# Designed miniproteins, single chains, continued (2): the designs that were tried, part 84

Each design is a single chain, and the fold is of that chain. pLDDT is the mean over its residues in the fold that is shown.

## One batch from the design tools (miniprotein)

Design m7113
Fold by ESMFold2-Fast:
Structure m7113 (fold): chain A 65 residues (1-65)
Amino acid sequence: SLEEELQRIVREGARLKVEALKHADPETRKKILELFKKMVEAAIQGNLEEAKKYLDEIRELLEKA
């Protein structure tokens, strides 16, 4: 269901946020926190496409760090 997919996205984003706080530099941490906020806002609005987009951006930033 849409609700289950949004919950999975939020949980994955939270996991990546914690990983960034432990291992990333301050600049990368700040960018990931901003993307996480946007992802959560999209999820609250039920916008699956936008939530996925921000989750993918978080993943890309962590992979480049």
Scores: mean pLDDT 86

Design m7114
Fold by ESMFold2-Fast:
Structure m7114 (fold): chain A 56 residues (1-56)
Amino acid sequence: MEEITTGSEEAREMLERLMREYGLSLEEAEQLAKRHVALHGRAPTLEELEAAAREY
């Protein structure tokens, strides 16, 4: 479970950054990440989430 925990921690940090930098709610930040996974079949990087937030 440690690898899963580490991945979850990085995901949480990225979502918190989106909330802080772009004024998104947790739900909105999670929806951007979920949409990226649906479109690309992989977890987004922070840079990809920030780009998505700018277009949101």
Scores: mean pLDDT 70

Design m7115
Fold by ESMFold2-Fast:
Structure m7115 (fold): chain A 71 residues (1-71)
Amino acid sequence: MSPEELARELARLTVETQLAVEEGKLSDAELAAEAERLRRLAEEAEADPEALELAERILRELVEEHLAAKA
């Protein structure tokens, strides 16, 4: 996985998991599985500073879009 692909996947899964939790759509088992996926991607991103920086930027953009939609 490229740093850009890793960054996008990490940011996307973080937002999707958060929204699913807020909507009550995840069981405890599904939440644990998604947390494990995010943990593995985060470990891979921590080994690559470029991927981590890109993930942080993409996550900020997604959060801003979500907040704007609620305003």
Scores: mean pLDDT 71

Design m7116
Fold by ESMFold2-Fast:
Structure m7116 (fold): chain A 97 residues (1-97)
Amino acid sequence: MEVVGGDVVGGTITLSPLEPLPPGATQPVTVTIRDATVVGEETVRLGDFTATTDAVAQVTPTVFSAAVDMEQPGRRVTVALTVEDGAVTGARAVVER
């Protein structure tokens, strides 16, 4: 399987509301991506998708990290997000095809 990793650029990424948690606790979050593209060694269009994940951790009182896995026809996508003060400030994806 070919693996392409890179930064998520363009489009929009939104999350369901995140609440402050004790250290090490996780919460479910729904991630919605629209018209986004991964730019790394190759450029791969992600398009539109929604996935729910429990892989959410509070890093600081205002910073969360989240990871979402999604299967699409012919590929699997993992998106790692950084959220600060309720806004997505960083996104990286790995596309396996």
Scores: mean pLDDT 72

Design m7117
Fold by ESMFold2-Fast:
Structure m7117 (fold): chain A 75 residues (1-75)
Amino acid sequence: SEEEERRKRFEEEVKQALADMYAAILAISDKEPSEEELKRIADKLGVSVETLKRRIDELKPRIEAHRQALLAARA
């Protein structure tokens, strides 16, 4: 039972890590994903659309700050 719970926790951690990875990809792409695209990705990852949106929203301002810094350095 303890081993079963440990395995379930690990599977949940992997699922969350994949959600974080996809949120980062979507935030970096600078292309606003449609609600349909978000639902499709969330369903495949086994997370809620709300969780995926939350992670994208957390990452977007950081990515934008880095993008602005890069553009300023290149100019």
Scores: mean pLDDT 74

Design m7118
Fold by ESMFold2-Fast:
Structure m7118 (fold): chain A 57 residues (1-57)
Amino acid sequence: MSEEEKKKALEEIKKYAKISLEKAAIAGATFRETFLKEKESKEEAEKAREEGLENIK
């Protein structure tokens, strides 16, 4: 293979590797966001409960 063909093959491999990494990163980010959102919702519910209890005092 010519050096130019080798460079093109490397660029293609890099492109596919990037797409694969991006897919994995998206899956990881979605997982983290889902867990953070669930935790935040739970904390908001707990805070509302505490405020309700203060009103009874």
Scores: mean pLDDT 74

Design m7119
Fold by ESMFold2-Fast:
Structure m7119 (fold): chain A 62 residues (1-62)
Amino acid sequence: ARRAEVARRLLELQRKADEAIKNHDYEKIKEINEEFQKLMEEHGLTVDEAVQLLRAARAAAA
């Protein structure tokens, strides 16, 4: 489903963000945040909806 694909991409971006934060790579964090915003815009997601999808994907992966 389209929602599952979006959730997978959000999870991938979150993992990259976690690595960038761990490495104090603030330039990469900025790029990842821009990719999150673009993904949300492309799929018509609000910030709250994107956060809920991420949390659901993280819970399913655990």
Scores: mean pLDDT 77

Design m7120
Fold by ESMFold2-Fast:
Structure m7120 (fold): chain A 54 residues (1-54)
Amino acid sequence: MEELERLRQEIARLDKEAEEAFKNGDWDKYKELFKRIQEVRERLEQLEAERAAA
């Protein structure tokens, strides 16, 4: 559960950074942050599935 909350917090922080980059017109940074958010989100879903299986 601690790991899941950490990943959720990371997604929230990355999302905030992505919105800042978007507002500043920094599209390169926005795209990199978006990719990172997707990766962390997929990992979160995998861990949730594994927890549910136990």
Scores: mean pLDDT 80

Design m7121
Fold by ESMFold2-Fast:
Structure m7121 (fold): chain A 110 residues (1-110)
Amino acid sequence: SREARLAAGAEHLREQLRAQVATLRAAGWREEEIAASLAELSEALARLAEAQGLAEAAALFRQAAEAARAGRLEEAIELMSRGIALALHSHGIDASTLSLGEALGLLQEL
């Protein structure tokens, strides 16, 4: 189903984002720096989604940016993952088959 495909894509991206955040922590990044980076990325994705007319994805990215700014990193990761999966699905792309970098690159090209 659409819901199952979106959920699978979102979960796959959530795992990738959690792994990336863990890598940044291991590299000595502070929580405030990670939060600022997630907020900046979420804001950029919201602008891209808005430009594409993807209102639901844009709303998820705006919520992710707010969660990140508030230090709620797990919530930000969940919302951003859902937004990316939804935006890619709107273009016929299955997010569960992509790396995080591939997914972000495709959103910039669309």
Scores: mean pLDDT 90

Design m7122
Fold by ESMFold2-Fast:
Structure m7122 (fold): chain A 104 residues (1-104)
Amino acid sequence: SRVKEILREILELIQKVLDDPNATLEQIREAARKVLELVDEAIREIASDPSLTPEQKARLARLLVEINELATRILYEDISLEEAKQLFKEIAEKVREALQVVDS
């Protein structure tokens, strides 16, 4: 599934940044911009995926909106490195939930 591939790519991107002890706020923001690009791709793929039920599509849409809101906060709010890392952890949890929806 292309949707599953995109969700895995988002998760791997976030995990790489969170696992880097030298990660800067700028690097987290660069990753957040990439997350937003991948979320836009996922929304398009979900809309056109015939293997997903209407209920799965609705749940995925909600999770992707929440991921988009969290990534936007990282980019545009005056936040600390630790706050940005916490928001990224919340995005990772929502991406894992989205992967479970796809596999349901």
Scores: mean pLDDT 90

Design m7123
Fold by ESMFold2-Fast:
Structure m7123 (fold): chain A 88 residues (1-88)
Amino acid sequence: MEKLVEEAKKALDEFEEKIATLDLESQIELSVSYLALVVAFNISKKKKDEESLRIVAETAREAVRHIDDVEKVKKIVLEGLKKIESLD
């Protein structure tokens, strides 16, 4: 569990760092997506939900790979959140 929490946190931290390098409008749009993933991460960590933590990490990493495409990043995050909700 601890390793999975650290991996998800690292992926989220990198996503935040990459968002900070964008123009102001893109930063505003992607900050909402980032915050949604942070909320999902905190809930998953509290519940010790390993599968949800893996989805958070994978979603954040995929978002970073497509950071220059704001609409694609928003879609990646939305699909990640839907996957987590489907586990309930």
Scores: mean pLDDT 86

Design m7124
Fold by ESMFold2-Fast:
Formats: sequence, C-alpha cells, structure tokens
Structure m7124 (fold): chain A 116 residues (1-116)
Amino acid sequence: AVTLTESGGGTFAEGSSVTLTSKVSGVDFSAYDASWFRQRPGEPLEFVARIYADGSTLYNPRVAGRFTISRDVAASTAYLQMNNLQVEDTAVYYSQLTAADGTSYWGAGVPVTVVA
C-alpha cells in the first residue's frame, strides 16, 4: 500500500517558522511529483506548492517568497518549509503525490494553527 505520513504540525506563534514533512512508502518516490495543498477554516482546498520529479517548482503567489518546497529522494520525503507564519496560514495541510499517468495519493492532513 502507498502511504504518506505527515508530521510537523501544531500551534505556532506569528512570525515563526516550521517545516512540514511527508514521508512516502510503497512507491518509487523519484517517479512522482510532490505537492502541498491546504484547507483554511471555512474555505475551499487551496494549492500551496509543487515540486516536479525533475526538481522544478511551482508556488501559489500568496505564499511565494515565504514557503519553500523540497524533496529528498533517498529519504523518500517531501518537505514544506513555512517561514514568517501569518494567522492566515492557519489550515490543515495535505501532501499529494502525482504520477505522469495521473495516479495520485493523498496524506491524511496535518493541522497548523498560527496565533498572534
């Protein structure tokens, strides 16, 4: 079975930094794009960032310059580094893997709360 195990969530002060981690098992991670999405309270699911299998990246303009997505193929892990956290970053964050054939896998979500 394919599993995405997410960690790094919690409650954080405004202006702090945190790294969310998604550890992947059951597939060859090098063949997949890795993405992060978030769902803010009362809002629809929002795209945050993607790192493609070739290492190129794509960011939502709302988080560009504050968030950095990265991957470690040897560790089968995707990361989202979130700098200068804002109250508006309060959300449940979901990791996703996508293959070239359109197959996708989702993590269960990790909650992040930012307090002033």
Scores: mean pLDDT 91

Design m7125
Fold by ESMFold2-Fast:
Structure m7125 (fold): chain A 85 residues (1-85)
Amino acid sequence: SEFAAKLKKEVEEKVKEILETKDPEERKKLVEELAKFVADKTYTYRAAVLKPSAEEIAAIEAIREPLIKEFIEKGVEELEKLEKE
């Protein structure tokens, strides 16, 4: 998938920046920005490619905040795992 390959590359570049950051508060900010970036890219791709109705778009927007929160939690767990290597 072209979208998946491009998103993976952009995520890998952002993860590298996070790993090079030594300040815990700045690292947390970058993780939150990454989570929002991925959620936004996924939402935009779905809206553009699937051409959802106005009702479907509203439903996607309703789940976006929980998706961002889940991504932040997963991003923090993955960063903690990588720092142990």
Scores: mean pLDDT 61

Design m7126
Fold by ESMFold2-Fast:
Structure m7126 (fold): chain A 65 residues (1-65)
Amino acid sequence: MKITEEEKEELKKYVERVAENLIAQGFDPEAVEALKERALKMIDEGKSPEEVIEFLDREGVRLAL
């Protein structure tokens, strides 16, 4: 499945919002930044929105623990 450049930009904005929300909740900014960088790399590699969201959900829960 090929995502458009517009869909990539929307996904990157979503990743940025998730990172900002985690930092606002008091999580370690360095850990959140690393999570963000990994998610952005997945988008650049052409991973689907579903794969990126699943990654953020799983790794975000680990940061919360």
Scores: mean pLDDT 78

Design m7127
Fold by ESMFold2-Fast:
Structure m7127 (fold): chain A 80 residues (1-80)
Amino acid sequence: MSPEEAGQQAAERVRGMLLAAGVPEAEAREVGERAGRLVREYLEAVERGAPEEELERLRRELEELEREALELARRALAAA
């Protein structure tokens, strides 16, 4: 799978999960697109043979986005 394809799949998966939780489509799409970009950047960095420190930084950014997405989902569910 190419970095672009993996990024697109991640974007669609995150958007779908947020929509299922009741997050508005515009917000779900925005967070999904951010997830897709980070996944693509991480895989491109792996392909380039980037230093482990750079890969760790990208993994941290992905973890931070995951926490943000989970918090959005939690708030949407609580607001229902």
Scores: mean pLDDT 85

Design m7128
Fold by ESMFold2-Fast:
Structure m7128 (fold): chain A 60 residues (1-60)
Amino acid sequence: SAEELLARAREALEKATTPEEIGAVMDQFLAEADATLSPEERERFRGELARLAVEKMQAL
């Protein structure tokens, strides 16, 4: 589900320590979302993942 995927992405982002690692997490989970989620769930997931990534970047 989108919720489970987002929880895994959040955990991976918490472990990221560089912008490159944040980018790699983004690429991985966006690809998995594109393969597994509906278009509506993908849009929601993309928005929430982007917000988490921006927050993580600002915390570095």
Scores: mean pLDDT 83

Design m7129
Fold by ESMFold2-Fast:
Structure m7129 (fold): chain A 61 residues (1-61)
Amino acid sequence: EEEERRRRLEGELRGHQVRADNYALGIKNAKAFSPATLAAMKANYERHQAEAERLRAEIER
């Protein structure tokens, strides 16, 4: 039961972290994107990063 919960949370954390990392890579290549696209990528990065931190805290309980 606890391992099942932890496994699910770890899977979700990995998913959000991968998405955040992909957006971070895009942001580092900012010159390739319009200001609007860059702003959207930053917003998505922050959202996935915040969710990853929340899930990490949940796993540590």
Scores: mean pLDDT 79

Design m7130
Fold by ESMFold2-Fast:
Structure m7130 (fold): chain A 62 residues (1-62)
Amino acid sequence: MKKLAKAVKTIEKYSEEDLTLEKGDEVIILKEVGGGLVYAKNLKTGEEGIVPEEFLEVLEEL
């Protein structure tokens, strides 16, 4: 199930698969990939990538 979430802090890219986030950015969680990681889309930039779910606060289930 897709979820709307917000980045709780700024996250710099470590690898090409990582999602770049600034604190307060809204994302759609598209799927869980396991190990505490999710695949998400940054609604501000349109970028998709992997982010630790602990850096996201779920706002709404879609």
Scores: mean pLDDT 79

Design m7131
Fold by ESMFold2-Fast:
Structure m7131 (fold): chain A 120 residues (1-120)
Amino acid sequence: SNSMDVLLTQLQGLGSLLQKAIDLLEQGNYDRAFQILKTVLKRFPGVLDEVESLIQQNAPKSDLQQLRSLLQSIIANFQRLQDLLNKIDSPEAKQLISQIQEALQRAQAVLKQIDQALQS
């Protein structure tokens, strides 16, 4: 569906931005990485709301499997980002870790909802 195509594009875009943030942190370019992370963390809750809406609308299992795969990738990127940010001694890095932890908890809850829908 058109809504599914838009959502897949949004999740792919967020995944790409998270990978760019990882690369920038590994290069020591903290300011640019932090700016990207703030953008992603601001957008991500709304994207998860859209995923939950599609689950509630009984989206096809093939679509749910694609969403599942993209969310797993995003979760892995957030986990890598936490590891990298924990090496940075700054108040901003600590704030971003807290926001990533909240994003991870919600993403994992949505992933569980997808898994339950796939079993029905």
Scores: mean pLDDT 91

Design m7132
Fold by ESMFold2-Fast:
Structure m7132 (fold): chain A 88 residues (1-88)
Amino acid sequence: GLEEALKLIEEPVKLAEEAKKLYEEGKPLEEVEKLLEEAKKLAEELRELLKWWEENGGLGPLVPLIKEAIERTEKIIEEIEEKKKKEE
């Protein structure tokens, strides 16, 4: 239902936020990178789903939420990756 859809939309954001938490806590970069890669994959899947809905179905009230989730996920990933590059 709608609740399950909202949970799936928020999943990549939660993974990105967990990666940020691990990074700020000084956890191994390997653990951080694994979560970032998973968040990237899920955000890309949401982006593909968004394109499919724009082409084949009604956009509905979920489209703004999906766009926001993708944007939030990508911003968190970019911030962590920028900080990692500065530490290399």
Scores: mean pLDDT 78

Design m7133
Fold by ESMFold2-Fast:
Structure m7133 (fold): chain A 111 residues (1-111)
Amino acid sequence: MAPRTLDKGTAERILSLTDEQREAIVDRITEELMKLGAPESKREEIRRLAREAVDSLYKAAEATLKGDPEAAQKYVDEAVENLRRMAELAGVDPETALTAFGRALQEAIDA
């Protein structure tokens, strides 16, 4: 079951990501969905949604560390909604987009 909230350790790692690392996550998720058959005409829209998802996740991490669970949940829900829209544009299941995003995020955190 995919976690809908962030633990403190994950939130701290997300907040430690540089602007370059966040853009790398956006690029990785975009390319993964393109490889899965997303139309080239949708690349820019998918990349925009990926950036919005990363931004929402960063805000969720900030809210988590500030002890604001309502704001944290709101931003996690926004990130999930953007991932769902990316999946729709790519013609793949939302779980596929979530898996690609999670992989890109873990690679950035583990670096």
Scores: mean pLDDT 79

Design m7134
Fold by ESMFold2-Fast:
Structure m7134 (fold): chain A 61 residues (1-61)
Amino acid sequence: SAEEEYNKGLEYYEQGKLLEAASHFSRALLLDPNFQEAWLKLAEVSEELTGKPPVDHLLNP
């Protein structure tokens, strides 16, 4: 279901796996195009992907 895909996206988002999170939020929207929460989270993830600096692991080992 759309809600299951959305929740899976949230799990990846919490892990910092933004591309996987975006994929699942996109799948939620394919199942329910009016899923406002998925639209907002996809927009948030897209912003983080376009503006995010290099991963902390490389800069602060």
Scores: mean pLDDT 74

Design m7135
Fold by ESMFold2-Fast:
Structure m7135 (fold): chain A 55 residues (1-55)
Amino acid sequence: SVEEEVARLQAARDAVIAKHRAYLEAEGDPDLDEWLAMVERQLDRLIAERVKELE
């Protein structure tokens, strides 16, 4: 279903963000919040485009 696909994409998005946050924190990157904000915007855009295709 569309709901199941959206839930799967959201879970994948959250996992990717968590993984990148952990990596950047381990590296001590001072710009981690800016990088993560860019990644979140890109993933949210891709999910929105996918949702339009499914609905």
Scores: mean pLDDT 80

Design m7136
Fold by ESMFold2-Fast:
Structure m7136 (fold): chain A 68 residues (1-68)
Amino acid sequence: MEERIEEVLKNIETALKAMGESEEDIKRVIDAVRERLPQILAELEANRAAGTRDAPRGVFRFKTLPKP
């Protein structure tokens, strides 16, 4: 689980660096994703176990979880 999270974060960081984002912006995005990724991954794994519904095209649905 943690290793998978690290892989996703590394890919996001690499993409942001390629886009020329500042270190502050990259860190902010990575921190936000890191906080939510474990919950998202756990939910995805539960959905996978629950059935054969079509997986999204590698996109996260974390934005459908409104939390102030």
Scores: mean pLDDT 66

Design m7137
Fold by ESMFold2-Fast:
Structure m7137 (fold): chain A 66 residues (1-66)
Amino acid sequence: MSNSQLASQAAYRLGASPEQVAKLQSFLDTNYSGSSMDTVIDAAAKYLGIDKKKLSDAVKQVQKQW
């Protein structure tokens, strides 16, 4: 699973709509492909207007299930 997919799934768990998740995935794949997880989380949090720490914690939970 890519970093953009992990961040997008974490955003979905935090209550992002399916439309927001799809737009976020497209945004991250276009602009942050191959970027570090921290960079992707920062970009995703700013894009959605959510707290970076909450998104980072959700990403860690998603990663532990894989």
Scores: mean pLDDT 81

Design m7138
Fold by ESMFold2-Fast:
Structure m7138 (fold): chain A 93 residues (1-93)
Amino acid sequence: MSLMEKINSKLTSETVTLTVEDFEDKKWQEALKKAKINEKLVVRLEDGKFVVVVGFGNNGSFIGDLKKAKEGDILLTLKEKKGDETIFDIAYI
């Protein structure tokens, strides 16, 4: 299954489950492992790829970086961690 098909399949619900394999960039794989409950992430689907627009946070720096987000981008809020799986609440910007 392509990354785009995998992401679209996961986004058919009010939550999405992500693993390190859902990120192509090692930087974001490491960030996912360190992320904490209630931290937010903004992602965009571009040419079938999962692209991080705003990195993990919930502080003033994250809020400042929201200027990079555009309509149709996906806001993910970290709900739960279960082993190698990270569960996010989804909202569309």
Scores: mean pLDDT 70

Design m7139
Fold by ESMFold2-Fast:
Structure m7139 (fold): chain A 100 residues (1-100)
Amino acid sequence: MSPAELEAEVLLAFAQIEAYLAIKAVRKGDADTAIESLKNIEKIYNELKRLAEEHPDVKPLVEKGKKIISELVRQIIEVARENGLDDAAKAAEETLKKIE
């Protein structure tokens, strides 16, 4: 595994942790914490995109990560709506659009 592949795997792990923290936050009615975790996911995704530009060999890993992150963000949207946190749901929809 190259150093870039290792960095991509670590970034993907952090994005997944942030997504699960957002899900827990919306279940507790904490929209502010969920929105902060969504901002962290956006920052991590931007770093993954930059890494893929510098190291084309990690593009397949970044594309896999994009799919996983998008699926988790869709779960955040669903859980936020179920708990009546419209601001968190809207923030998650905006995050999903930025991920493409």
Scores: mean pLDDT 86

Design m7141
Fold by ESMFold2-Fast:
Structure m7141 (fold): chain A 64 residues (1-64)
Amino acid sequence: SSLKQEELRKQIEEEIEESMRRMKLAIAALQKDLEALKELGVSEEEARELIERVEKLLEEQKAK
């Protein structure tokens, strides 16, 4: 029915928006952009921790 199709559409749109938000956070963290992370709603402390984790992961991959 059309009602179930509208509910599914809204659910997909919400999932896409959340996925896009996560992608923006990942890109900002990978770029080590503290201001971009703060603009996306991450606290300064959380943003610094996220950048540090990304730096450690990149360093570990380069060490191989």
Scores: mean pLDDT 79

Design m7142
Fold by ESMFold2-Fast:
Structure m7142 (fold): chain A 62 residues (1-62)
Amino acid sequence: SGLAEAEQRGQDVWQKIKEISSQPDERGKRMRKLIEEIKEHSDDPVITAEKAREIAKLIQES
């Protein structure tokens, strides 16, 4: 049951990320840059985790 809730939470967060990243504003630019940085450093778990936390903060800034 906890896994199903975590999966739903992940889907909700992913939809919000897509919504923000499609915006032409500064928030959208920051989101797209963070996604690119995660892809660029996908083999580095420390950098990836740090960028994921930045994404979470950006979502909460709304």
Scores: mean pLDDT 75

Design m7143
Fold by ESMFold2-Fast:
Structure m7143 (fold): chain A 60 residues (1-60)
Amino acid sequence: SALEERIREMLEKALAAFDGNARAARQLVLKQLDPSNLPEELRDVGEEAYELAKRLLAEL
């Protein structure tokens, strides 16, 4: 829930930044949540966030 809320907030900010362009916003959020950008000790949490983000963004 907290993680989902964070992902939705990131998407809202990205949508504002790209003037409502959902495709560009989705790409930015997924790029920011890419587990390869995290330290190995946080990668598990990053992978969970990325998987949830893909699921939520597929709804749009």
Scores: mean pLDDT 73

Design m7144
Fold by ESMFold2-Fast:
Structure m7144 (fold): chain A 75 residues (1-75)
Amino acid sequence: MSEKELEAEILLSLARMIYAVVKIAYSNGTATKEDVEEAIKRMRELAKKAAELDPELAEEIEELVKEVEEIKKKL
């Protein structure tokens, strides 16, 4: 694994962790619009960085962002 590949995988892993936290909070009824908006902003920053390293992994992060946006609409 190259340093560039490792960096991209770390960004995707961070996005997956944020997504998991949001889903758990939503399931428990503890998710707030403000927290979900902050999560979306952070995930989009990760997607931008990932796009410079691996466009395919950036697309995976963007798919997770879309799922989080759908959660926000339900709050």
Scores: mean pLDDT 85

Design m7146
Fold by ESMFold2-Fast:
Structure m7146 (fold): chain A 76 residues (1-76)
Amino acid sequence: MDEVVSVERRPVTVAGRPATLHVVVLKNPDGSYTAVAVVLDAQGNVLGMGVDTDSDPEKAREKAEAKALAAAQARL
């Protein structure tokens, strides 16, 4: 069963605008990790989202965060 390994929320700046980055890292039954990252504006609108999987939870998180931030920048 999927297990929540970490939940993080931190302020970020996207294209000069304040936003919040939310990241959840899940451990899969096969020992891999899936990270889901979402960038939200001050109103709670989704600006960007990234999902990635890796054998290393840190790499999964970094890849998902990079995708979410890139999507948010492209949208603004």
Scores: mean pLDDT 83

Design m7147
Fold by ESMFold2-Fast:
Structure m7147 (fold): chain A 72 residues (1-72)
Amino acid sequence: PEELRKQAEDYFKKAEEAVKKGNPEEAIDYARKFLELARQAASQIEDPEERTKLLNEAAKKAHEIIKKASYI
């Protein structure tokens, strides 16, 4: 789970940088990869509350990136 979380965090940072560069296509692609890795990490968490928190946080972060990319 920790390895997948680190990979997700890396893709999220790349998505943020793509938004800053004004590249909506790259930003959306990295946001999708971030969300997919976050879902995989969450699936390995036994605690339903911790799983739900991770998924909700990841969804919010991905949504923010996609929203920002949509008006670039």
Scores: mean pLDDT 81

Design m7148
Fold by ESMFold2-Fast:
Structure m7148 (fold): chain A 69 residues (1-69)
Amino acid sequence: GLKERLRELILRLIGLELRLIGLEFELERLKKSGKASEEEIEELEREIERLREEIERLRREIEELEREL
């Protein structure tokens, strides 16, 4: 049912947010090291932005589904 689907989306959201934290930590580490190329930093920043957009979409789906319950 809708409640079961909501639980699945919430668990998926948690997984994506944990991944985002990991990528943000990696980005900070690369910036602090001074050893990463500008291209490597930009690629990781693009990956983080894509993940943030996916999280945003999933949050909207969760909010919409919660309104139907």
Scores: mean pLDDT 85

Design m7149
Fold by ESMFold2-Fast:
Structure m7149 (fold): chain A 75 residues (1-75)
Amino acid sequence: MMSADELVEIGDKLEKAGDYRSAGNMYMGAGEMYRQQGDNQRAADLYRRAADAYRKAGDLDSAQLALDRADQVLS
C-alpha cells in the first residue's frame, strides 16, 4: 500500500511534468491519509496543494472541494 509521503512524491513529479489534475488527485489522496493518521495540519496543507494543482488544470470544482476539505479538517 502506498504511503502518504509516496503519494506526495508522485504528485510532485506529475506537477513538474504538467499533469496538474493527476498531481491534485495524488495530493488529495495523501491529505486523506494524513487525516486518517490524525495529522489534520498536514492533511489541510495537502488539500490546499491539491486545490492549487486543480486550479492550474482548470478544474475549479475540484479546487473548491479541496479547499472545503482543508477548512473542514481544521474545524
Scores: mean pLDDT 87

